# Ledger of designs, part 3: designed miniproteins, single chains

Each design is a single chain, and the fold is of that chain. pLDDT is the mean over its residues in the fold that is shown.

## One batch from the design tools (miniprotein)

Design m69
Fold by ESMFold2-Fast:
Structure m69 (fold): chain A 81 residues (1-81)
Amino acid sequence: MELSEEEFRELQTKIILEAIRKMVEEKASREEVLEFVKEKVKDLPEEYKKRAIESAEKAIDLTEEDPEFSKRLAEHEEKLL
């Protein structure tokens, strides 16, 4: 499936926000959250799959230091659209 850059960024933001919600609210482990992201992007082209996973890992790292990072990520992605 091919997505436009804009559609991919919107999808990536939604997936990452849901993943961070699982980590913060459901106390999911880093491994569980990454598995969730991998499953959500499994049908995307390899380029987008790689980018989504890398973005998720970065978001997890930042969320471990600041749980409000997910809000800043959503704001930033919207400004790029």
Scores: mean pLDDT 72

Design m70
Fold by ESMFold2-Fast:
Structure m70 (fold): chain A 108 residues (1-108)
Amino acid sequence: MESKLKAISESVLDAGRFLVDWARKRGLPEEVIKLIEETFKEMSKAAGNGDIEKIKEIIEKTSKRLEELARKYRDVDPEKAEDILRLRKAIEDLGNSVIEEIRKIKEE
């Protein structure tokens, strides 16, 4: 169990690095990039602990903050607002995948 949770934790950090790199290449605001970095650090820790409820909280909090940031940029930079919403979906999909993998490990 511990070794498998560590692998998930490391995969979360790798996904976080990929999304941060993508966001920087797209020219997204530093506040968005910092939010992604913080989110993946917290999600990695929660995944390493097998803490499904904490992952759900992280996804919900980050999703709401990204939606607020997308609204903030919608009138001044609609393309960046759309990219922020794509990040929101990617984080939600990844977080739900992590929850599913942790559940499978705990049932084994």
Scores: mean pLDDT 87

Design m71
Fold by ESMFold2-Fast:
Structure m71 (fold): chain A 83 residues (1-83)
Amino acid sequence: MDELWALARAGSVAAVEPLVAGLESEDEKTRKAAYVLLAELIDRRASPELLAALRRALTRLAQESKSPIARRVARVLLDRLEA
């Protein structure tokens, strides 16, 4: 998680897919950490490329995740991204 934290704080596109996968984790602490980091990346609006990667990954999670909670959280983050 520390490596993902460093990538997220740097605004790296490489952080997007691992953090989105973290929303599906069986570990509640991992899911909460992933949510906080994704929300921070969205709020920073660092680059159009990062925002496009976030939109694609979150849209896919909202449509394809087997977890109803992960799908709901992905929609909340997508709404935050479009605000």
Scores: mean pLDDT 78

Design m72
Fold by ESMFold2-Fast:
Structure m72 (fold): chain A 65 residues (1-65)
Amino acid sequence: VEEKQVVVPAGKTGNQIKEELEKKTGLPVETELSEEELNTPLPETVIVKYLVGKDKVRITGIQPA
């Protein structure tokens, strides 16, 4: 199992990140983020870390770039 990373520019929401990862992997994205956190735009460019499983993608971390 390999952790992957993607750079996401400021102004993107968690929902948009989820959509991008679902488009890239073809799998549903699961996250522990609240609906409010998913709708909040990122204040800065971040690195999103994620794991690709058999049936789903899990976001493991969001860090400042």
Scores: mean pLDDT 76

Design m73
Fold by ESMFold2-Fast:
Structure m73 (fold): chain A 64 residues (1-64)
Amino acid sequence: GSVADMEAHLRETLQLPDTPENRELVRRQAELAVEAMELAKKLSSLSTDEQGKLLLEWQQKRRA
C-alpha cells in the first residue's frame, strides 16, 4: 500500500541503521505522510471556499 511505499522511500532517504527503533520511527513517519497526502487529495477535490472551511476546521481540532 501507499504506507509501505512511503516507508521504503523514507528508509532510502534517511539512511538510518536498520534497528527495531528506527523501523518503528520510519513506520510512524510513513503513516503521517500518507495521512497528509490523503488530506491533500481531499482538498484538491473541493472548491476554494470548501478548502478554506476544511483547513479552518482542521486547525481548530488541533488547538482543541
Scores: mean pLDDT 73

Design m74
Fold by ESMFold2-Fast:
Structure m74 (fold): chain A 67 residues (1-67)
Amino acid sequence: EEPVDYSGEEITAWAFIGSDKDKENLHLFKVSKKVLYDFLTGKISKEEFFKRIGEERAKKLEELPVL
């Protein structure tokens, strides 16, 4: 609903978008602002949102150490 420029930049977000299992130990990760904006404004479905961030999330999560 709020027009904001989300092109090309990433923001840090909670891994809530992958809440499919035990999420009690969440990690922050970066996601495309454009993808997040499209999801928040309802421009894309939740399934499409998860699919798009799945690629970015996989790459970012591999960079995060498992404690």
Scores: mean pLDDT 51

Design m75
Fold by ESMFold2-Fast:
Structure m75 (fold): chain A 92 residues (1-92)
Amino acid sequence: MLSKEEVEEIKEHLRKAKKALEEKRYEEAVEHLNKILEILERKLGKEFADQISAKPTEELAKKAGLPLEVLEEFRDLMIKAELKYAVDKALE
């Protein structure tokens, strides 16, 4: 289970990723989302991190000590940031 400090760090990176995505700073958004993945992988293991990024569930949220809504927002931002970053790179 994530500590309170790790939960707050994830929330801060999520907030920064959302702001960067809104401002069309797609590379910066991806960097913040990757930091969240690193925390999840380090603390919960790669298998749990992969499960969370693929399909957030209430059970995974409870095991992580995160609200389900945070995991769902993380997944949605990952999909949006990666897609927009790929499109931006293709236009170069």
Scores: mean pLDDT 77

Design m76
Fold by ESMFold2-Fast:
Structure m76 (fold): chain A 87 residues (1-87)
Amino acid sequence: AKAASKAALKALLDFLDSVGVNRSRFTFHLLSYTSGQLEFKNTPKSPALLTQEEVAELVSYVKKYNPKLSTEDEERLAELLYQALHA
């Protein structure tokens, strides 16, 4: 469990670096989304309880601030984020 969680987190962070998404800015986006402080998402929710649909919505929000992400990058980021949150 702990080793799997570390591997999933490392894969997520390495991917963010590879596509040029700043790690600290990504963390801020995740916290903003889960705090329920966004206009389109105003219900607080624990990161571990995010569904695949909510992870996809969060990644679309991240893409808004990182428009150079391709559709394939967005899909991969959603997969890696979901795995990291549920590991």
Scores: mean pLDDT 78

Design m77
Fold by ESMFold2-Fast:
Structure m77 (fold): chain A 91 residues (1-91)
Amino acid sequence: AEAVERLRRELNASGSVAEFEAGMEAALEALRRKAEEARRRGDEETARLLEEAERLLERAREYLRAGDVDKALEELRKADEKVEEAAELER
C-alpha cells in the first residue's frame, strides 16, 4: 500500500511519483505511435515487439497503482528488452 509513497520518497530526491506516472503515460503513447508507423511500413515483426512492450508498460502501471513496485519494475525491464529487440530489427 505504501509502495507508491516509498517510490515517491526515492523520487523526491530527483522527481515525483506524478512525474513518473506521467512519464509512463507518455512512453505508452510513443510506443503506440511507433507500432502504428511500423505496421504502415509493413514491418509486422517490429510492430509486434512494440505492441508487446506497450502491454508490459500497461501492466507495470497497473502494478504501480496497486502498490506493487517490484512487479512494476520487472514489467518495465521486460518492456525495455522488447524495445531493444525492435531497435535491433531496424538494423
Scores: mean pLDDT 70

Design m78
Fold by ESMFold2-Fast:
Structure m78 (fold): chain A 92 residues (1-92)
Amino acid sequence: EEEEKLLKEGRIYVDELAALLIISKVTIPDPERQKAVSDRIFDELLRRIKELVEKGYVDLAKELARYGAEQFKDIDPELAKRLEEVAKELEK
């Protein structure tokens, strides 16, 4: 199924961004710079989510936002909360 492929690719992308965020927290001790990385990651995920919505894959976009929130919950709770809000907005 095309949707299964898109979801799998989206989850891999989220996992890669989560790994980058963990690396940034180890290598960048400055909170301001860490926040800039988190904001960049949020913007990239939001862009992908919006692309899925534009293509009519709203349920898939919602699943990806929820998966992101779960993956980032222990790494960056504020980023996770923002992704939860995105999923909620997509609920209508």
Scores: mean pLDDT 82

Design m79
Fold by ESMFold2-Fast:
Formats: structure tokens, sequence, C-alpha cells
Structure m79 (fold): chain A 109 residues (1-109)
């Protein structure tokens, strides 16, 4: 199970709490069947200082977690924190997985 493997890699990663929470919530959105566009929507809402409750209403509780943690994660990225590199690798694989699952749903309808 690719989701279980990503969760295992996240558990083995020494990520700061806001970055861990963000990655875990993005994995939850992929497992719930959300598209790459919806993942990007949650990240944009967080970057723009959006309302976590509005994100939760649209995409579920994981989206609220993404919005709440995005400002702290952007601060870690600005400071060039080493954990950002590990998170970027996990996110790259997660977005690829979301894209594959989206394509499979379209083709197998």
Amino acid sequence: DPVAELRRRLEGSDLPPPLRALVEALIDLVEAGHSREELNEALRAGAEGGDPAAAEERLGPAAGTIVRNTPAVEELARRQHPAARVANALLSELFALAGRREAERILNR
C-alpha cells in the first residue's frame, strides 16, 4: 500500500511538528480520494491566511490542519531548515500518487 509506505517513512522522519502535521494531513487527503488540485487548494488557502474552518467544510478536517500549519512550514522553508528537503521528497511522491489515483478513477469509471 503506497499510502502506508508514505506514513511509515513520515514516522521514521525527524520532522518539526508543523511540517509533520502538514505532510500527514496531505496524506489523509490523498487517502480520502482528493485530487492534486484539491491538495493545492488547501495549500494556497494556508499560504493566503485563509480560514481553517472554511477549508474543513469543503475538503474535510485534514484541510483545516493544512491551513493552520502552512504559515509555520513557510517560515521553516524561508530559514532553509534541513527537514524541508525530507518533506519535499515525501510530498513529491504523494502528489505523484494522487495523480495516479486520479487517472485510475477517470479510466476505471
Scores: mean pLDDT 83

Design m80
Fold by ESMFold2-Fast:
Structure m80 (fold): chain A 95 residues (1-95)
Amino acid sequence: IEELEEHLRRLEQLKADLEAGADPVTVANQALDVVRSAGRALEKLDAPQEALNRVIAAELNIVAVLSDPNATKEEVLQAIRDAIEALREAIELLK
């Protein structure tokens, strides 16, 4: 659970970095790494499939944005917001 809360804080920091003018592709790649690490942490905790599915959906959304050469900063911001919400919901399912 502490590892998941750390990943959530990291995603919130990446959102702030992007809003402050960080490169969208760099931030999206870092967010993907965080979401993947969160998924592994959930598996290690034997989390419900519903929690895993939320994080997997967030991962696929970030991959889709990274695969689009025309993706805007706003689309990357939205993908990170969705990932923050998904991880927050996944953590709630563990309580």
Scores: mean pLDDT 82

Design m81
Fold by ESMFold2-Fast:
Structure m81 (fold): chain A 79 residues (1-79)
Amino acid sequence: SSLEEVEKLAEKSLELVKKSFEVPKEEAKPLVEKGKELFEKVKELLEQGKAMLPEVQEKLKKLEEEIKKLIEEVKKKLS
């Protein structure tokens, strides 16, 4: 379902951003960019499906917050 796709995209975004901490800055940049792209897509889908995701909304919100936090940390590393 589209809801399961949102969760998979969020997990993939988190994985890519976490991976960026394990590689040199030059290799980290494309991983962060891809992670941010997937994260923006997750945010759009969550807004559209907000009323339809009561059971998983809390889990997805926590995942979204974790991704956002990691992206901010990586931005500091890449500066």
Scores: mean pLDDT 70

Design m82
Fold by ESMFold2-Fast:
Structure m82 (fold): chain A 64 residues (1-64)
Amino acid sequence: DIEGLPIGARFGPDTTAEEFAQRLIELSRREVERLLKEGRITPEQADAMLAATERAAQAIVDDA
């Protein structure tokens, strides 16, 4: 945990749990696409990473 940084400083002010989750999904998809283009991961690994991110995003919304 990075002490001293409010969550709004990372994702913008007044970010809701749903907005945070949606941004995480979007950022994860962009990162996965980049890794695929660089040949650093396989399509199967990309699918697994996206599924894990969607599960984490859902947990954030459920815990809010």
Scores: mean pLDDT 71

Design m83
Fold by ESMFold2-Fast:
Structure m83 (fold): chain A 89 residues (1-89)
Amino acid sequence: ELKKIEELIKKYSDNPFLVEFLELVKEAFKKSPDGKVSLEEFEKTLNELISDENLRETFLTLAKGALSLSPDGLITAEHVEEMVDHIAS
């Protein structure tokens, strides 16, 4: 759900790390018409947009965290929200 990701970007606009992660998530969701993203689809988007190896590994770890909240093994905007809210405390 792109609208939820956009609202999260606004909510965390003062955190450049989370904004960059959420913009990446948004790009992955644009390629998924069902509003769910697999880890493989996310990793592909990550590899296309992020050239820094350490940042790619960090964002992949965050995506795996969001995925761990999913009963069907697919990342949704709600799982991203829960993960980001948890990180922000």
Scores: mean pLDDT 79

Design m84
Fold by ESMFold2-Fast:
Structure m84 (fold): chain A 87 residues (1-87)
Amino acid sequence: HMFGEEFLERTKPVLERARALGPQALDTVNEVARLAYKAGATPEEVVQAVEDVLDGLERYPLPEAGRTIVPAAVLRVIGSKLPNVPA
């Protein structure tokens, strides 16, 4: 549907990493991927955003409250690459 076979192959490692971190990490990764794709990110940008979030969660685990901040920060980075989103 939204993701082709190549994209699924590229996301397998990040999904396995998220599963190893637990259901909250998997939910966060799925939400980040969905929001990035909805914001018009390319499959490559979606994968990169998910990897950046997982790297942050693995190296510097945030408390429960930090989970909502990470997706917003990712969307801001992706949004800065989009040409002129009308307000």
Scores: mean pLDDT 59

Design m85
Fold by ESMFold2-Fast:
Structure m85 (fold): chain A 94 residues (1-94)
Amino acid sequence: MKEVLEKIKELLKEGRFEEAIRLLEEAVREGKLDAKDAFDIINYAGKLGVPEEEIKRLLEAIIRALEETGKLTPLHRLLRESLTLPPEDRPLPA
């Protein structure tokens, strides 16, 4: 788990975006990385200054892997909301 996460971060740092995207998708499909780990990679890529188009492709790969494995979680809903809504500090009303 942790070794795969570090390898993906290293590939992003080296500008090997295509390899990073593939490895991330495979790791999520195989259950080696969960949705939380995948989003940590997206945050890392953003802070590293990875191009917006490559960040979008990473995000799409994560969504596809989660959908294909039936592991669409509340975290996937939160991601969709963060793309369409401004950041909210207020929790979902009960």
Scores: mean pLDDT 70

Design m86
Fold by ESMFold2-Fast:
Structure m86 (fold): chain A 78 residues (1-78)
Amino acid sequence: SKEIEEELKRIGDLVYRHYSETVSPEVARRMAELFVETFKELIDEGVLDLNDVKEMRDLIEKKDFAGLTKFIQQKLAG
């Protein structure tokens, strides 16, 4: 959906900004692409919905990557 596409774009932008502080722009862009592609696959498989993507965006914006990992593990477990 358009709303999911906008949230994924926001996630990509946030991941790029985070990694741009420590790695090259090329590597930061690749990291952002990997995050977006992985989340898109999980959405397509029905593991994640729009509310899940919004929560993941909030965790990334807070730089709570430990919380993000736990959230994804919980969703994958069922």
Scores: mean pLDDT 86

Design m87
Fold by ESMFold2-Fast:
Structure m87 (fold): chain A 75 residues (1-75)
Amino acid sequence: SAELQRVQRELERVETRILLLEAVKSTIQWLLESNPDLPAEVKQNQQRAAALLDERIAELRARAAALRAQAAALQ
């Protein structure tokens, strides 16, 4: 159905965004682990960025779960 296709396209968009944010977070974690001598301010800023990414990923995961439930109901 057109509605199912619309929900599936939105789900794909949300899942792609999650994947990209997880990749950014992994890069930040690698940077912090690989560079122990980074200035404290840089470490704090990167840790804050990673925490904000975690919050955004959690929001998007909740949205993806809702979209999956909606898609299942339309099948």
Scores: mean pLDDT 90

Design m88
Fold by ESMFold2-Fast:
Structure m88 (fold): chain A 65 residues (1-65)
Amino acid sequence: SSSDASNARFSAAVDALRAWEEREGPGRDLSREELRARFDRELATLDPEVAAVARQIVDAELAPA
């Protein structure tokens, strides 16, 4: 069982996403591809485990409509 570790990584990923959203804003003027590219650059600054979770969240949000 890794629920505590998973929850910690998820919380860190959500916090990172919120901080990024505060800086970049809603991104209404950006394409999905541009939003993903910008976020991928941001993910490079995070811990690998946290970055992996954040990337999964973003991919799920941006991949479908």
Scores: mean pLDDT 71

Design m89
Fold by ESMFold2-Fast:
Structure m89 (fold): chain A 76 residues (1-76)
Amino acid sequence: MDARRQRILQRMLAITDAQQQLGIANTTADQRARLRAAIDYWQNNLTDPQGRATLAGLTDDQWLARMAGYLYTQLR
């Protein structure tokens, strides 16, 4: 993954952490571990060949939108 997408992921984590701090008294280690696991999955652990091919063709904005949706699922 290129440096721009990595910076976007870091910003998303910072935003998620800030939102959780505002909405929840304490963010658990389990929640942070799930977020990191989801990011790792999207970067390195795509088991579906169609998913890998699709993600390779996405723009940064499209990639961010799909990643955000996936991270939201992992937090819920």
Scores: mean pLDDT 55

Design m90
Fold by ESMFold2-Fast:
Structure m90 (fold): chain A 89 residues (1-89)
Amino acid sequence: MMDQIYQQALQTAQDAKKQGASPAIVSMIQGGANMLQQMSDSGVIDVDDGQATISNLDSSASMLQKEGFTDIAQQTNQVKQQLTSLLQS
């Protein structure tokens, strides 16, 4: 459900911040979480907003991997995979 994906995205942003990831990457993940929250609150899954969020999470995961935050990059990719699966349903 969207609520679970949103909560996982929010937790991933908090974990990235705690581990010292750059503020720019943390803001990107937070932006994705905010979009997921809007879809959860409205009860409407907008495919275009969903695809934009997937792109945001993909970019964030790539940046985290380059900075050596491999575990957080994997968490970000899991959120991306869950959102992708939801959009295919």
Scores: mean pLDDT 83

Design m91
Fold by ESMFold2-Fast:
Structure m91 (fold): chain A 89 residues (1-89)
Amino acid sequence: SLKEKGDEYYAKGEEYRKQGKYVEAAEYFEQSGKLYEEAGDYVSASISFNKAAESYRKAGKLEKANEARKKGIDMGLIEGKKSLEEYKK
């Protein structure tokens, strides 16, 4: 259910992005990223936070964009470590 909620928030983010409502889009992408993070889906979380960062940049909210970008990077690093652990016997 957390992944399904993440998908819903991501879709809403994309809809606001298409409308040029970049602040609202970024907020939905941030919530989507948090939901995916809670679900342990760090790939989808990374994508969602990176889209939030891009939307905040387009809205001129550079501090929030940098915070979201750092979250996206952190999620990608967690996924990299998790994938490596799955190869250990």
Scores: mean pLDDT 86

Design m92
Fold by ESMFold2-Fast:
Structure m92 (fold): chain A 97 residues (1-97)
Amino acid sequence: MRLEFVERSAEEIIEFARTLAANWEKAAEENPVLKDPAIRAALRRAADPALSTAEQLRAAAEMLRLTTELLQKQGLLSPEELAAVREVIAHLEALAA
């Protein structure tokens, strides 16, 4: 979780989610956490053009939260990485407000 989303606009974040969703099979091979049904569902909502920008950003924040919880449970996340992801989640929630 070393993605620098805190510098990105809402449009850039949504475009990233759409790209990730479109390439999900390849992304999931590189990041198996994306195979989790709840994480995949959140990614689909973040990429859904029928949803408002605010709803897509909240879905992106949910995807990161679920991903963080799963990686933390597996011992794959350092305290520094956890802090960085919390900053990204806060940025996404602020953009969705």
Scores: mean pLDDT 77

Design m93
Fold by ESMFold2-Fast:
Structure m93 (fold): chain A 97 residues (1-97)
Amino acid sequence: HMEKLEKLRELAHEVIRLLDEAVEKGYVSPVRGNALAFRLLSALVAAEMGDYETAIETLEGILKDLRELKEQNPEGKELFDRAIKAVEEAIKILKEM
């Protein structure tokens, strides 16, 4: 249980770091980047409170937005692929809790 929550925190921090880099490179507006980071942190809080259903739904919404950003910004593909993979790993962990 604790080890899974620690892994979720690591994945959330990785996605936030990648979103910051995407904003710096102009692939994501600061407003949209901040909104995605806020939603990601909200999903982490839901998971820590034991609300795994809400956490999963929020992360699935983030996946949809990341896939759209990747399509709109092909030069950012590597960053978005890494962020997508991290969010997919987080969803998998939550489904195992």
Scores: mean pLDDT 88

Design m94
Fold by ESMFold2-Fast:
Structure m94 (fold): chain A 94 residues (1-94)
Amino acid sequence: MEELVEAAKNRDFDKINELYEEAKKKGDYETIAFAALVYADYFNDKELIRLIIDYLKKTLSKEDFENVMRKLLEFAEKLGMKLTVEELRKYLES
């Protein structure tokens, strides 16, 4: 996760894509989701952000989903990912 946060700060989309592909091979849903959210937020794609959240909800247990969502929110806030923060908060603050 730290490498992904650093790559996102630097807008290193090649590195983000490398980390995304490695996460897919390992089944690291948290890293997969966060890498995809960085892309979606950068391109102002609210629909993609919602699809990523829906993917997590379908893939994870309720407890794991809530834990992953809280971690993603923390990193999104630190990176200034405004659209992602807005969408994640709708699930956690409602």
Scores: mean pLDDT 81

Design m95
Fold by ESMFold2-Fast:
Structure m95 (fold): chain A 98 residues (1-98)
Amino acid sequence: AKVEEYRKKIEELRKLALEEIEKREEPEDIEAARELLERYVAYLEELVEALERGEKEIVHPVDKRVLTREEVEELLEQVEKEIEELKKKREEEKKKKE
């Protein structure tokens, strides 16, 4: 249940962030930002998979520090905040055009 919610939020973040990236003017900037987004999504998915496995100690995919389940859940809660910020930015841009 909660793991499925995290996966759904990660997918929503990816879609919203990709829409924002596609607004960039330079193809090289779009490609670089897309690569960073896919790396971030992969990082978040690895954390969710570790939670699903019921691991008590989770090794951070990037910096290799040992995290508790609670620390991983705190990191995943940041995804919801990022989604809300992207949604607010999109609505603000929509109001300027409509």
Scores: mean pLDDT 76

Design m96
Fold by ESMFold2-Fast:
Structure m96 (fold): chain A 80 residues (1-80)
Amino acid sequence: MVKVEVTTKDGKKVTVELPERMSLDELEELIEKLMGRDGAAVAHLALAVKRAIGETEVSAEEAAKLLEASDKFLQFLKSL
């Protein structure tokens, strides 16, 4: 089972256990809840592309990569 550690919008470290598959909407809501809208910007763009090409779900591995990318982006924004 895929687990990922991320830092939330309030600076708290959390471990997220990901299901085998998630809908695009479920992942978007999870990332917004953890990272806020600003931290979720990269995920919003990636998921908008997936919706445009007719995809409805992500794998645990893809979800983990988007969570990690959102974490790195949020950390970058906080460093400014």
Scores: mean pLDDT 83

Design m97
Fold by ESMFold2-Fast:
Structure m97 (fold): chain A 70 residues (1-70)
Amino acid sequence: SAAEELRAMAKKAEETGDLEAIRELAERHAREVLRRALAAAEAGGPHSVEEIEEKFAEERAALEAALAAE
């Protein structure tokens, strides 16, 4: 999933110490994935825009929780 990929990226950044660059990259990646999913839904895909937005919000929240975990 996009959240899993972004979380793995963030974990790698923690090891290298470049957290700010990875946070920006993760956010940009998340926006690109969401944009494509919404475009597909609007074009008549199997899921509605609302379903895509809800799923993305859940994945985003999971990523943020993982990044903030102590």
Scores: mean pLDDT 68

Design m98
Fold by ESMFold2-Fast:
Structure m98 (fold): chain A 97 residues (1-97)
Amino acid sequence: KKKIEVARKGGKKLRDYAEQIAAELETDGEEVLRKATELIAKFFNAVIEGNIEEAKKYGDEFVKLMEEAARRAGSEQALKYAEEAKKVVDETIKELK
């Protein structure tokens, strides 16, 4: 139940950050959000399963997608959202140890 609650709250935060970054993009925002949503689902499925290796893989892919999108947006706000998204991923993975 605690792991599910952490996944629920973390999933909401990551989705919110992805939506904010996608909104700053002039093009491809919908595609970025679709890819982000898929990676978030894979990440939290791995978290719930206790699969650290899969969690790291999908978490890293999600963070890279967010950082790339934030750089393309050219917004300091988007870059801050990417940094916060990375923190949520890193903290979630640390709790799996």
Scores: mean pLDDT 82

Design m99
Fold by ESMFold2-Fast:
Structure m99 (fold): chain A 93 residues (1-93)
Amino acid sequence: SKKEIEEKARKFLADLLKSLGRDDLAEQVLKAPVEEAGKMLIDAMREAGQDPLNIDAVEALVQVLLKKVENPDMSKEEIEKLGAEKFEANRAG
């Protein structure tokens, strides 16, 4: 369901924030809309001086998660294709 996809997305984003040592933000993203949670993660990665390719990949992941929330019927293949397309677009910009 949409709610289950949103909960999984928030937990995934929170786990990435915990890996950056940002447990404070991880707790906030569990209560935030997925779009805001994604923005918080990207801002934290930039502040931490993460590799630009890692940031581009995570931005693509956030864009795919938002699309899956909007369209729960997306197949795994459609998700993988969209992720690759978004990563290439982010890397080029």
Scores: mean pLDDT 80

Design m100
Fold by ESMFold2-Fast:
Structure m100 (fold): chain A 74 residues (1-74)
Amino acid sequence: SSLEKLREVIEEMEQRQAQTQNPQVKAQIGDYIVALRGFLAEVEREGTPEAEQQALDVADAMMRQVDQLLQQES
């Protein structure tokens, strides 16, 4: 389900946040996690396919930014 996929993305971000030692990168990933948890709550409330797809699209975009941040740190 879309909710399960969104939870998986959040969990993956939390794992990546735990793996970095850079406080600024941790903070930025933390901001993305908070935003995605907000989208998860909205999807759970609204329950529309459109809201689910939008949340997944945002999650994908944020994960790409996390990958970019970690690549720059490394």
Scores: mean pLDDT 82

Design m101
Fold by ESMFold2-Fast:
Structure m101 (fold): chain A 61 residues (1-61)
Amino acid sequence: SMREAIDAVIDSLVAAGVSEEEALRIVHWAIDQLGKRRGLSEAEVEELKAWAEKRIRERYA
């Protein structure tokens, strides 16, 4: 699923020692690109970003 793919990216960024701020920027950009490729609505993109932000905060806590 898209969420599983994003989770794997977040895991890779944490493992690589990327800062929380950098991880947020990278993941937001990646979600924007994914939204364009899959034809997601603005609302779907924003929901996915909000979900990913919570996941990132949990991993960096």
Scores: mean pLDDT 86

Design m102
Fold by ESMFold2-Fast:
Structure m102 (fold): chain A 64 residues (1-64)
Amino acid sequence: SMEDLRRAGEAAREAGARGDAAAVRTGVHQIMELSGAKDSAGALAAAERAAGPEAREAMQRGGG
């Protein structure tokens, strides 16, 4: 659901802000599962749509 995607994106944003690459990677996989995205680029796009551009930026910085 959109709400589940928003929560996952928010959690991944917080993980990225902390620099927790392992937690960001887990969040990417969870967002892929929830959104149907087949790669990390699709997961980042889904996170941006659900949780805003700050989620995408934090995930990119913290995830490597």
Scores: mean pLDDT 83

